# Designs tried in a protein design run: designed miniproteins, single chains, continued (5). Part 49

Each design is a single chain, and the fold is of that chain. pLDDT is the mean over its residues in the fold that is shown.

## One batch from the design tools (miniprotein)

Design m17803
Fold by ESMFold2-Fast:
Order: sequence, then structure tokens, then C-alpha cells
Structure m17803 (fold): chain A 70 residues (1-70)
Amino acid sequence: MKEKLEEIKRRLEEALERLRNATSVDEQNDAGVEVVKAVKELQELLGLEPSQFRSPEDILRLIEEGAKKA
């Protein structure tokens, strides 16, 4: 699980960087879809409720705080 968590976290961070650097609607949509997919995968791995969308920053904070307290 740890390797999977780190891989998805890395993909989320890369997607967020692409989203911040997006200069067109198509680039924003592509990066946004990747962000949403990574967030959903992280929520499922962490056992979080998927019914409410969390911001990418919130999910990253939850991962870091969870790892810090574990």
C-alpha cells in the first residue's frame, strides 16, 4: 500500500503542477481530470468517503498528517 500511495500522491502533484501551468481550456481540462482521478484513488486507498469532493490540497494535507501520526 505504501508504494501505491506514494505513486498516486506523485501523480496528483504532477497533475496539480500541470493545472497551474495550463494556458488553454484543453490543458486545464486534461490536468483537471488527472487531479480528480488521483484524488479519488487516494480517497479510496485511505478509506475516505468519496461522496464529497475534497480539494487536492486538503487530500495532500490528510496524507501528510496521517503519515506523521502513524
Scores: mean pLDDT 70

Design m17804
Fold by ESMFold2-Fast:
Formats: C-alpha cells, sequence, structure tokens
Structure m17804 (fold): chain A 78 residues (1-78)
C-alpha cells in the first residue's frame, strides 16, 4: 500500500508522521465535508481541499505545506 510522510514545523519544532495514503484520503474527505457543514471559513476549506488533492496525488511535500497552512489558520482563529 502507498504511504505519505507528513512533516509539520510549528513554533520551531518538527513533527514527522507516516500515514497510509488511502486512510488519510478517506479521513480528509470526511473532514472536508464536516468543515463545509460547519460553515468553516473559505480559507480553511481551500487549505483542506489542497491537502486532500496533495494526499490523493501522493505528494507528501505539498500535503505537509497545506497541513502547515491549516494549522496556522487555526492558530489565527484563537
Amino acid sequence: AATLTLTLTLQGKTITETRDQAELVAELRAGLEEARKAGAPEEVLEALERLLAAAEAGDGAAASEALTELLRLGGQLI
């Protein structure tokens, strides 16, 4: 099975996680639908859509960038 390695850099710390691609894609599709139902901001929806597209393509670098953007957006909403 295909895997993706996700690298997150937050507050000077690097976190690396390897996920099964199919499981990650399924989780992201569910998360995107729930975010849409919850009326999440357009910026959050766009970042989730980019993350999903990167995960479907098996692009761990693009997925890591999109995930970092999502976490920064979440931090700005607090």
Scores: mean pLDDT 78

Design m17805
Fold by ESMFold2-Fast:
Structure m17805 (fold): chain A 76 residues (1-76)
Amino acid sequence: DDEEFRAQAARVREEVEPLIQKGDEAAAQGDYDTAIKYYEEARKKAEALGGPAGEAAVEEATEKIEALKAQQKAAE
């Protein structure tokens, strides 16, 4: 039980968090299109992994995508 949860959390950390980090770096450079693409890839991967850690990562990526889209819209 705990081992399965720990294994899924480790996969999220290794496979999803680097994509979120790349998105954050792109956003910091003002490259919102690239940032959104990385966050969408992170969200898709987190959805595939599932579990509580995957669901939390989906939420995080979704919030970051919505924030950047709102910022892009406000700049219009």
Scores: mean pLDDT 81

Design m17806
Fold by ESMFold2-Fast:
Structure m17806 (fold): chain A 97 residues (1-97)
Amino acid sequence: EEEAREHLRKGIQALREGNYDEAIEHFERAAKIAEENDSPLTALAYLYLAYAYYQKGDFDKAIESARKAIEVARKHGDEELARSAENFLKILEEKKK
């Protein structure tokens, strides 16, 4: 869990700096670690991953990551995070048209 949180922190910093490839690597690592530990952080990591792909212009991967964030958030009962991910998915689907 601490390792996943550290990767989330580094990924967020990379996003702020416009280093989208570095952010993607950190969020992928965070998602993998959190998922292996069945952690609620898994949904948050996938939501940040979706955002990083969106910033890079990879709408297909952003949509896939957002859908995974919704699935995992609902599984862990995080309705607020699920709603945030659903709202972001709608934006991504509009941009892909």
Scores: mean pLDDT 85

Design m17807
Fold by ESMFold2-Fast:
Structure m17807 (fold): chain A 60 residues (1-60)
Amino acid sequence: MAEEYEAKIKADPTDADAWANLGEAYYKQGKLEKAREYFLKALAIDPDNPKALALVKKIH
């Protein structure tokens, strides 16, 4: 659930995996704009995050 990742981000906003997982949760719901924002946040923290890199390429 997105709520679990939001709680994780509030505890540690530098957790790139939590941002990427939150993006994936919104991507699966079809909320592509929100998903893209969170993937870009993950990539700002860790440019090599594999989940964020893979999924941001699917949003257009």
Scores: mean pLDDT 79

Design m17808
Fold by ESMFold2-Fast:
Structure m17808 (fold): chain A 89 residues (1-89)
Amino acid sequence: MKGTVEAKLSEDKFLVSGTSNGVPVQFTVTLDGDLLFIPTSGDVKVGEGVFLNGELVGTIVEVGDGRAVAKLKPGVKFEVGDVLEIKPL
């Protein structure tokens, strides 16, 4: 999964445009402290890395019920134009 932050919807919610299996998708990620909540179709697995602009910033710790949860490093901030990628380590 790979996408770009297009808009800040609130202090903790960001609109991401990306691709899943070559199909354009838009989804909202929610940042709650050091946790990132990501809607998913099941293409994300526990233990995969979360990369922001090519830097490893966290790992997926939970997947289920149409969402994934990542544990991020302290102080990670999302800005419009940032590239979010989830892939195997």
Scores: mean pLDDT 82

Design m17809
Fold by ESMFold2-Fast:
Structure m17809 (fold): chain A 75 residues (1-75)
Amino acid sequence: SIEELIKRLQEALESGDEMLLVMALTSLPKQHLLEAIKGVRGKAHPSLVELTLQILELLGVDEATLEEIRKILEA
């Protein structure tokens, strides 16, 4: 379910699990991405910030949305 994918993405970002991060980002529909990322504001593992942005850029997420996500993850 979408709720399970959101939870897996949030778990990956908080724990620093790169494999779970890749799986969650490639499986989650783009319309739910910003909602999921907002849930980990101030909790994201620092080592995953750049990897998250690189994967999202490859998936075609626009520059403005990538900037917003960077701000949330680096909070």
Scores: mean pLDDT 84

Design m17810
Fold by ESMFold2-Fast:
Structure m17810 (fold): chain A 80 residues (1-80)
Amino acid sequence: SIEEEIKKLEEEIKKNPDDPVLYLRLAQAYLVRGEWEKAKEYLDKALEIIAKREPTPLERVLINTIQTLAKNLGATEVIR
């Protein structure tokens, strides 16, 4: 379930708080769950970490996936 995925990601973030991929995955999970403001919060956290360097190909794919998903769900007022 999406709730089990969120719990697992939150536990992994406690172990690896500087891994932006975990925050991107958590943003996607909250977006699917309809919690768009929480999704934005975690997306912003990931982007803050990534901004200190060049994004990896995986990070770019995840960011693009989240933005596309936000459009499909009508969440673009929160996630841009």
Scores: mean pLDDT 83

Design m17811
Fold by ESMFold2-Fast:
Structure m17811 (fold): chain A 57 residues (1-57)
Amino acid sequence: MEKLRELFKNPSRESLDKAIEIALKEGKSTLALALAVLRSLGILDEEEFLRILEQEE
C-alpha cells in the first residue's frame, strides 16, 4: 500500500499505470480494475485516488 500512496502524491497517467501494475502484482484485482477505469476516464485527482486506496484497507 505504501508504494501506491507515493504514486498518488503526484497523479499522472504514468503514475496511474504504475499503480495498476503494482495492484495486479499484489493480487488486488478489484483495486487494479478501479484504477484502470479512472485511467480510461482521464481522472487524475489525488483525492479520488486516495479514496479508492483507502477502500482496500
Scores: mean pLDDT 71

Design m17812
Fold by ESMFold2-Fast:
Structure m17812 (fold): chain A 81 residues (1-81)
Amino acid sequence: SAEEIEKEFEEKYKELLARYFAALRAGDRAAQAAVLREIRELIEEYTKKMLEVSSEEEAKKIQEQSERSLASLDALIAEVE
């Protein structure tokens, strides 16, 4: 279900955010980039799963939001590397 997909995403995202903040505090740019790439993969997987359970109208909104999120992450990864 969409609720199960969202819950799995939220739990994994929270773990990755904690790792990202730890890498920021350590000044470890390589670890920061690695975690951001894992967040990117998580967003791609979440988007894929959500598209499978969404209506055509909902799918368009999910796709657009995903594209914006991934573009922002790609910019951040480029700044860290």
Scores: mean pLDDT 86

Design m17813
Fold by ESMFold2-Fast:
Structure m17813 (fold): chain A 79 residues (1-79)
Amino acid sequence: SSEEIERLKREVESYFNLAKHAYENGKKEEAIELVEEAAEKLLKAGLISEEEKKEIIEAAKEGDFDKAEELALEALERA
């Protein structure tokens, strides 16, 4: 369980790092898709609800990738 959470945390952090780089490079659609992938992994792991997934994605769509990442990492800390 702990090892699985640590691996998922590394994956999620990687997705957000890539998303922020894509956004800074003007690739907003790609950045949002990367956040959607991170949120889907958290949902499949049972760490967030459908509502929380929507909140993470909405933050990214508003350009607030720091808020999106914060919400995702809070879910991992609750695990």
Scores: mean pLDDT 87

Design m17814
Fold by ESMFold2-Fast:
Structure m17814 (fold): chain A 61 residues (1-61)
Amino acid sequence: SREAEFAELSRRVAENPMDREALERLGELAVADPGPTGRTPEQAAAGLAAELALLEAARAR
């Protein structure tokens, strides 16, 4: 379920970086998530892309 939420929030942020609620929720999940260790390369890349999107959105603000 956390993976599904993370994917949905990352997609929302990528589409609408102005979504403050999605950004904050994604940040909380990132802190609680142990990371992409042992996950597929695709999931690892998605996780990094989501973090980059978060940073870019924060900078754009």
Scores: mean pLDDT 64

Design m17815
Fold by ESMFold2-Fast:
Structure m17815 (fold): chain A 84 residues (1-84)
Amino acid sequence: SDEKAIEEIIEHLERAREALRAGDVEAAKEHLMRALRASGKLSDKELQLAIDGAILAALGEIEMGDLEGAIRTLEALIEELRKA
């Protein structure tokens, strides 16, 4: 179900956020890639596009060296998904 997929996505996003807070960029990227794979399980395509867009934005922030921006992007996404 989409609910189980969302739970899996949240777990990966939380691990990515923790990795970023520790300065472990490679671990953060790996967790974000796992979150993207989990989003592919969603039947709600609009929700998948929104989640993928936020994850790709966070990856872009990481590549630019904006780790604090990436953390904020992931925190906002996690909060939104937890409200569902």
Scores: mean pLDDT 89

Design m17816
Fold by ESMFold2-Fast:
Structure m17816 (fold): chain A 89 residues (1-89)
Amino acid sequence: MLEEARKHLEEGKKYYEQEDYLKAIEHFVKAIELDPNLYEAYKALGDVYEKLENYEQAIYFYRKALELNPDDPEIQERLERVEKKLKEK
């Protein structure tokens, strides 16, 4: 259900802007359950986990987003930023 996945993506973004990260995660996960190819939902989960300073999870979700959309420079920049914060060698 592509329309329902998109609705959950947009609801998740609203909760993210309100700093309700648990509700944001709930909606982004639901979007992925409905459309597992919706790279924007994986990107958004990366953004939430970055805000929570859970850099391992942020890297995981940004990499999933890049697997689905490898030529997205915004996801590439976000991944590089978070990897630097995690102090990877």
Scores: mean pLDDT 84

Design m17817
Fold by ESMFold2-Fast:
Structure m17817 (fold): chain A 72 residues (1-72)
Amino acid sequence: MVSQEEIDRGMGLIMLGVAKLLESQGKHEEAYEMGKLIAKSVSEEIARELAEEAREEGLEAAAKGIEEALKE
């Protein structure tokens, strides 16, 4: 059985992968907006996990997008 938490984590990881691709191309504004979309698309708990993972991967724009959206 697939839980909502598992779905949220899976979707968040896919979106984080897109943000990583964008940052690798120098598209930092688009990666930041993707980070905001992640925070709005998954639970706050999963979004916080993904922000930490983004920081560890050096995805500063995506991590900032997630963190700033969670403050709103």
Scores: mean pLDDT 83

Design m17818
Fold by ESMFold2-Fast:
Structure m17818 (fold): chain A 102 residues (1-102)
Amino acid sequence: SLTQSPSSLTVSVGDKVTITATASSDVNGQINWFKQKPGEEKELLIKNASTLAPGVDSRYSGSGSGTTFTLTIDSVVEEDEATYYAYDVPTNTYGQGTTLSI
């Protein structure tokens, strides 16, 4: 299973945001992070814990190993209002999502 924290947060423009995903077992770094706005397709942000996807803003970064992984958004902008999902690649499972409001 994959658990995200927090389930929701509200921040101000310019704030730094961190979202954590915890896996029930070691996922060998195979955690991807996605951004989804209502009515839109999930956008890949980070692959394999820390690799920024092509074309994605460098304000996004990922870190972690073993069972604990973190998505960071440095200096949030209003366009970052979305639900963010960790994805466990080996088990093909999404976390429950973290909703970011600004």
Scores: mean pLDDT 86

Design m17819
Fold by ESMFold2-Fast:
Structure m17819 (fold): chain A 71 residues (1-71)
Amino acid sequence: SDAGALDLTGKSPREQADLLVKRGEELAKQGDYERAAWLYELASQYYLEAGDPEKAEEALEKSREALEKAK
């Protein structure tokens, strides 16, 4: 996936999701809310693969909040 320069190789789905959330938070701090929202949505998918629906829902909520700020 075209997630920028983020290296996800050799990591579990949970670790990949955690890194995507962290990168999304950094992009949101920089005002790049559209890319942050995309990364949070991708993180949600990896949390579901990891068997963590609660973290997946948290990531989707972060995505929705970022999209509102992008307007």
Scores: mean pLDDT 82

Design m17820
Fold by ESMFold2-Fast:
Structure m17820 (fold): chain A 85 residues (1-85)
Amino acid sequence: SAAREALEQRVLELLKELKEAIEKKDWETVEKNLEELEKLLKEAEREGFFDLVEGTKRFLSGLLPVLKEKGAPESVIKKLEKIIE
């Protein structure tokens, strides 16, 4: 559906921005992007796009070790952990 494609595109763009912010150690942008991703994932779940939710959470799980290695603040790590569950 057009709605699914639009939501998937927004998630993809936000994940790319998140990766760039992590590399720059821009923790304010990382935290903001995680908050936006959380909202998009809740929207996707309400729409029944469970594959998109699970795929995004799987990707985010892979970022957790990278955040720890780069010295991300505990607030950022805890926010990501809550999103992943």
Scores: mean pLDDT 87

Design m17821
Fold by ESMFold2-Fast:
Structure m17821 (fold): chain A 68 residues (1-68)
Amino acid sequence: SAEVLLKTGKALYEKGDFETAIAAYRKAIELDPENAEAYRLLGDAYRKMGKVEEAEKYYQKALEIDPE
């Protein structure tokens, strides 16, 4: 499920494995394209890697889905 993939991605992110966390978050989005949390988590991972433009893109997408 998408939630299991987000949980797995968060655990990988906490370990500093940002690339594998991103892969898990992308899989979650493939299963649930309207999952705003998955896009926010992608933004967090890209920002942690110093990829500010990619992070902003995913934060914007999350805001489009859930403006709260």
Scores: mean pLDDT 84

Design m17822
Fold by ESMFold2-Fast:
Structure m17822 (fold): chain A 74 residues (1-74)
Amino acid sequence: SMVETLKKLLEEAVKKDPDNPDAWYQLGVALERLEQYEEALEYYQKALELYIKQNDTKRAEEIKKRIEELKRKL
């Protein structure tokens, strides 16, 4: 499927640049759309860690809210 193809491309992107929080975040979004919530949570947490390290407080706050909403589904 298109979402599965996108997931594979994003997995390759994070392998090449593991410090890019946007790629980890997009991977989380793709997995959430596939209803793979546990895996989505792991990738959102990785993106959050990287945004915090980069002092991107706005994106970190947005991801914290998404993580809390996702935990309600688990």
Scores: mean pLDDT 84

Design m17823
Fold by ESMFold2-Fast:
Structure m17823 (fold): chain A 78 residues (1-78)
Amino acid sequence: MSAAERELLALVQEIGRALTEAAAAGLPAAELARLHAAVQRAVREARDALDAGDAEAARAVLQAALEEARAAAARAAA
């Protein structure tokens, strides 16, 4: 596995943790469903970018998804 692939895998794992934290903090089911849908779209876009050889675009998409998931978890915890 390349260094870029390891970094992208780490981002996906962090997104999974943020989604789990948002659910545990009591994010409403409708918001959690929208967040899951957004993350699934981001993962597909990142995979397509990686398949096209654009690891930077893949990283940017996943970083944006991680930021959104973390923001949702923080809002639910407040």
Scores: mean pLDDT 85

Design m17824
Fold by ESMFold2-Fast:
Parts: structure tokens; C-alpha cells; sequence
Structure m17824 (fold): chain A 97 residues (1-97)
């Protein structure tokens, strides 16, 4: 299985774009399955928007590209920062066929 790991910018749009770029990479390579891992560091207040963007991208993979998707989202405090920043890790397993 092809695994694509990326660090995304701190916006919902950056997260969506990182996932979609990863899906396009799998499509262009002729991959029928893959794992996409996106990591971003965002303020606590932004974490729900990142989750929504990830779910939207997973839905696009299903509706526009015919992939079956399984999504897992992990949110944890960034212990390296004194700010209320959270590390959001998004794992999407995709399969076409």
C-alpha cells in the first residue's frame, strides 16, 4: 500500500488541499489503494474546522473518484508549545475497486 505523509498549513483549506493533492498523486500513479497521513498544528479553536475539512476531502474521494474511505482523526496538545496549540493527525485509508 502506498503511504503519503504530509505536513499541512494551519487552515481548513490547507488541510483539504493537502488531502486532495495526495489523492491526485495516488490517481496519477495508478494506485487503487493508499494511506494518506496529514499532520497540522493549529490553535485549539481551529481543530473542529480541520476535522470538518478532512471529512469533506474524504467525502470528495468517495463521490468524485469512487474510492471507499476510512478516516481517523487524532487530536493531541502540542507539548512543545505553551500556547493552546493542538497537533491534528488525519489518517485516511482509501481503496478503489
Amino acid sequence: TTTISRTSGGSAQDTYNSIMDSINTLINNGDTSGTIIITTIVPKSSAPLIQAAAQSAANTAQTDYGYSTSISIQIQPDLSSPSDNYIVTITINITKG
Scores: mean pLDDT 83

Design m17825
Fold by ESMFold2-Fast:
Structure m17825 (fold): chain A 72 residues (1-72)
Amino acid sequence: ILEKVKKLFAEVLGVKEVGPEDNFFELGGDRSKAVLLIAKITEEFGVFIPLETLYKHSTVRELTELIKEKLE
């Protein structure tokens, strides 16, 4: 899951490398990119993350843990 979340961050942000502690918004993500990230997470994992939740849990690690919790 962690490696897949890193790839989704990289795809959405248009960057080559993303680390597990990197914050989506600190890497240059904005609201439009956040909405795209949520859509890609929904497609990949079947998990919907509200935008407000993404603002509170914005690192690769935080989102990975949230996705794991939602999956089981």
Scores: mean pLDDT 79

Design m17826
Fold by ESMFold2-Fast:
Structure m17826 (fold): chain A 93 residues (1-93)
Amino acid sequence: GRQLSEEEKEAFKELLKEILKDLGLSDEQIEALVELVVKNLQSDKPITELPESLKPKAREILDRLVPLIDSRPELLGLILEASRILQAHIKAQ
């Protein structure tokens, strides 16, 4: 996995807060998603299981992230990993 800077982590967190604000997600739920994505990018053994609090919103979160792939090249790796985790959960349902 690639080691992420604190600036990349914070930028991704702020992006998620902006795009997910109307889904009723708490700051703690957004932080949990950021930490999961960061851990997976830095690990050779990726975790695909979403936190229980995020599972009901997985499809809505994915739908908001996918359009950003082309618009936020500086966060592409984080957006793609988050999308991969969310998509894996949705397919397992």
Scores: mean pLDDT 78

Design m17827
Fold by ESMFold2-Fast:
Structure m17827 (fold): chain A 57 residues (1-57)
Amino acid sequence: SLEEELRRRRAELEAKHQENVQKILDSLADDNQIIETPEMTEAEKKLVEELKKRREK
């Protein structure tokens, strides 16, 4: 059903989000560069912006 499909998609997006966040944190741990991927969600991009701003300040 549509409900089941939406739940499945949400679970996939959550897993993808966690994976992307981990990649961002890993890149920041070694240098001051922040890598953004096209598949990132707005929430992930916002996190990258906050981390970048924190490092710059």
Scores: mean pLDDT 65

Design m17828
Fold by ESMFold2-Fast:
Structure m17828 (fold): chain A 70 residues (1-70)
Amino acid sequence: MTREEIFEKAKKIADEIMEKAEELNTEEARKIALEVAKLMEKLVELYNNNAPISELEKILKEIEELLKKI
């Protein structure tokens, strides 16, 4: 997977999490939405700073785990 593919996949999953959290409107869902927002902020910084692909994959994995929780 390329850096671009990781970033695009993470954005797509983050958008899905945010949409589900808004629909659920629970405290738990809001906490998950805040966590994904923080992870996306980290991913943007890592991507812009040319971080190793392994660091980007680590953030993507955490975002995928949050999707399973919501």
Scores: mean pLDDT 85

Design m17829
Fold by ESMFold2-Fast:
Formats: sequence, C-alpha cells, structure tokens
Structure m17829 (fold): chain A 90 residues (1-90)
Amino acid sequence: MELEEQLKKLIEKALKYAKKEGVEKLAKHGVKSIEEAVELARQGKFFEAEIQLGIARIIAGVMDVIGAKKAAKELLKAVEVAEKIIEELR
C-alpha cells in the first residue's frame, strides 16, 4: 500500500509538471506504460511488465532531451517505485 501511494503521488506530480512544461500527452503515454507494467506483473506477466517499464524510461528520456526536465525526473522516480512493486509481486 505505501509503494502504491508513492507511485500515485509521483504520477500526479509528473503529470502536473508535464502540463506546465507542455508535454502532457507524452507524459500520459509514460504513465499508461507504468500502469500497464504493474497490471501485467499482477497477472504474472513479468517479461511484458519489464517491456512496459522500458517504454516509460524511453518516454522520460525523450521528455528530458526536449527540456521537460521536471516531468521526466518525476516519471523516472515513478518507474523506480513501479519496479519495487513488481519485485514484491514475484
């Protein structure tokens, strides 16, 4: 529950910064990849979950390169928390 709450707060923060930094649509795709990764892990699909986390990391990297540094930072923190949630589900 604590990790799930941390993930939710980081997602909300990433989307808030993304709106301010003009990358809201791109950040929403990253968030969807994180949410899909956790759901896939709950189904025991750990390989597919890792692919979705990889997509979220690529999206965060693109956001950082185009100048959306605060949104990218919070999205990467969300990926790290999602990795911990997925590891606990194994």
Scores: mean pLDDT 88

Design m17830
Fold by ESMFold2-Fast:
Structure m17830 (fold): chain A 83 residues (1-83)
Amino acid sequence: SREELEARTPAVQEVSAAVMKLVKETDEKLRKAGVKPSSEEAVRMVAATLLAIGRALDGEDVQSAIDEAKKLLEEAYKRALER
């Protein structure tokens, strides 16, 4: 319903902003380590963002959605470093 969508808009915006910040931080860490993200890492980072937004839209806790995205981004970062 419209009321549900309006009620979730702030949560979606908060999750989106937080996860995009984590994505940028992950990219910066990779660049500082001298590792160029592959297309696979880029896809994983985008997927983590979309999954977190989807969780917020489904009414999951904002912090839980952010924490799960952070975990996925941490895994992508470690995988890129081990290449």
Scores: mean pLDDT 79

Design m17831
Fold by ESMFold2-Fast:
Structure m17831 (fold): chain A 68 residues (1-68)
Amino acid sequence: SFDDAVAFLQQLAQENPSLTLTQIGDDTVVLSGGLSTPELIGITLRLIGDFPDVKVSIEGDSIVVTKK
């Protein structure tokens, strides 16, 4: 679910203090913090694989996750 995806991203930000999770309204979160291209791809693939109820996009060096 979207809430499970948010919880996963909150845990990543807690474990990686360079990462920042920003919530935009009730249906969108942005993970930022100078992620490398391999890190962006790895996190995005995990989100797509584990959370089918979310849309995932890469915007620059940030990951945008939106509720379907």
Scores: mean pLDDT 80

Design m17832
Fold by ESMFold2-Fast:
Structure m17832 (fold): chain A 73 residues (1-73)
Amino acid sequence: MKEEIEKIIEEGKEKYKAAPSEMEKNAVISRTAAEVVRLVLEEEGVTTAPGDAGAEVNARAAKIATEVVKEIE
């Protein structure tokens, strides 16, 4: 899992650098963060979308997304 997340972040960094506009860079960040959040929640046995799973899962998803954004930027 850590290895898979690292690979997704590395691919995200490559796409971010290759993106020709700030809008496309933001799209790459959003997609990468969403993929990492989904994988982490799936590994923890959460199959419901973060918004439907309640406040605790939403908070965890937000924290993961924030960490991914910091890694890519």
Scores: mean pLDDT 72

Design m17833
Fold by ESMFold2-Fast:
Structure m17833 (fold): chain A 80 residues (1-80)
Amino acid sequence: MSYEEFEAQLSPEARRLIEEADELVRQAAAALDAGDYEKAAELLRRAAELVREAARLAPPEVAELLLRVAEELEKKAEEL
């Protein structure tokens, strides 16, 4: 199952939350490249929160995967 297949199963509202989370992850990567670890951690935690909100709007199987993504984002923030 590809990421594109999961996107097709998301409601428009859940998709917007995922798109916003993806943008925050991209900003976090830029902050890491700049050495701003505190900003990167904040952005990753915000992205994790949006992914959890998207999980509440998703079918159970997709929700489980989104919750794992949120856990990985939080762990990444804690490791900075």
Scores: mean pLDDT 81

Design m17834
Fold by ESMFold2-Fast:
Structure m17834 (fold): chain A 99 residues (1-99)
Amino acid sequence: SFEEILKNLDSPAAQLGLKAAREILRELDREGDKSTKALAIVFRLVADVFSAKNKEEFIKALEQARKDLEQAVKQGLISPEAGQRAIEILDKAIEEIKK
């Protein structure tokens, strides 16, 4: 429901997930990486955060984004530098949510 989504967005986990997405976009912009794949990964993370019902689903959303970023780096769609920065942001968010 819309009310459930709003309640979940007020959670610390949702705020950490959205903060991570924002920081990833900032790192991609800083390095000049305007990859459509990188943007798609970030938008999917935001959508998954909005749809998450509990802490476990927030963690899974971040872990999926991490896997997608790692694959994009391996495929040469994102620079290794930007990919490493993005993965570090996601790992930090996952650690903070798990606490």
Scores: mean pLDDT 78

Design m17835
Fold by ESMFold2-Fast:
Structure m17835 (fold): chain A 64 residues (1-64)
Amino acid sequence: RDPILEAAARELSRLTGLSFEEALRLMEEAKRLGTVEEAARYLQERTGLDEESARRLAEAALKG
């Protein structure tokens, strides 16, 4: 498992109330999109996060 992706998933779980496993799946899928813009949009659509929070999490997941 990727420790950076796990850290991002824990933060997503905390912000959204999703389980860690659900948050991890969403973060893995967001990372696969390959760009911060697409990853942030995906997270917003799936979780209802604001643009700033979604972008921050997307950057963390993609940069390692």
Scores: mean pLDDT 81

Design m17837
Fold by ESMFold2-Fast:
Structure m17837 (fold): chain A 84 residues (1-84)
Amino acid sequence: MRSELVAKEVGAEIAVIGAELDGDWEAVVRALVRRAETLLELGEAEEALEEARKALELAKENGLSEELIKEAEEALKRAEEALK
């Protein structure tokens, strides 16, 4: 149901803002990956690509775990494939 996906996207956006205010970059990256996945479910591949790219950049810049970097890379690849 699209209304549930929109609610998930809004929730993910709020989570990103909250994590940024707390300075928790791991939480920010996880929230951005979740938002990208929800945007892909909504068919908004271009916006999902932008969010996944930001997640990957932040994960690499802050030296976050290899697992989190891989999750961001997977989200980015899914968004790129959705644009083909």
Scores: mean pLDDT 76

Design m17838
Fold by ESMFold2-Fast:
Structure m17838 (fold): chain A 65 residues (1-65)
Amino acid sequence: MVAIEEAYKHKAAGEKAAAEGKYDEAIEHYEKALKILDEAGAPPEEKLEIEINLGLTLIKKAIDK
């Protein structure tokens, strides 16, 4: 349970950072969340939303330079 809780804390922090336009901070939090879930052996569906949010944040950072 601890690993999933930490991953979801990073997901929430990433979403907050992205909403504030802090794309680098959002990317770091999403990457940490995904790493924790991968190490915990979480199923793909648990990672999907975070992967989508990471992808959107990367696109925004690249386009809105």
Scores: mean pLDDT 80

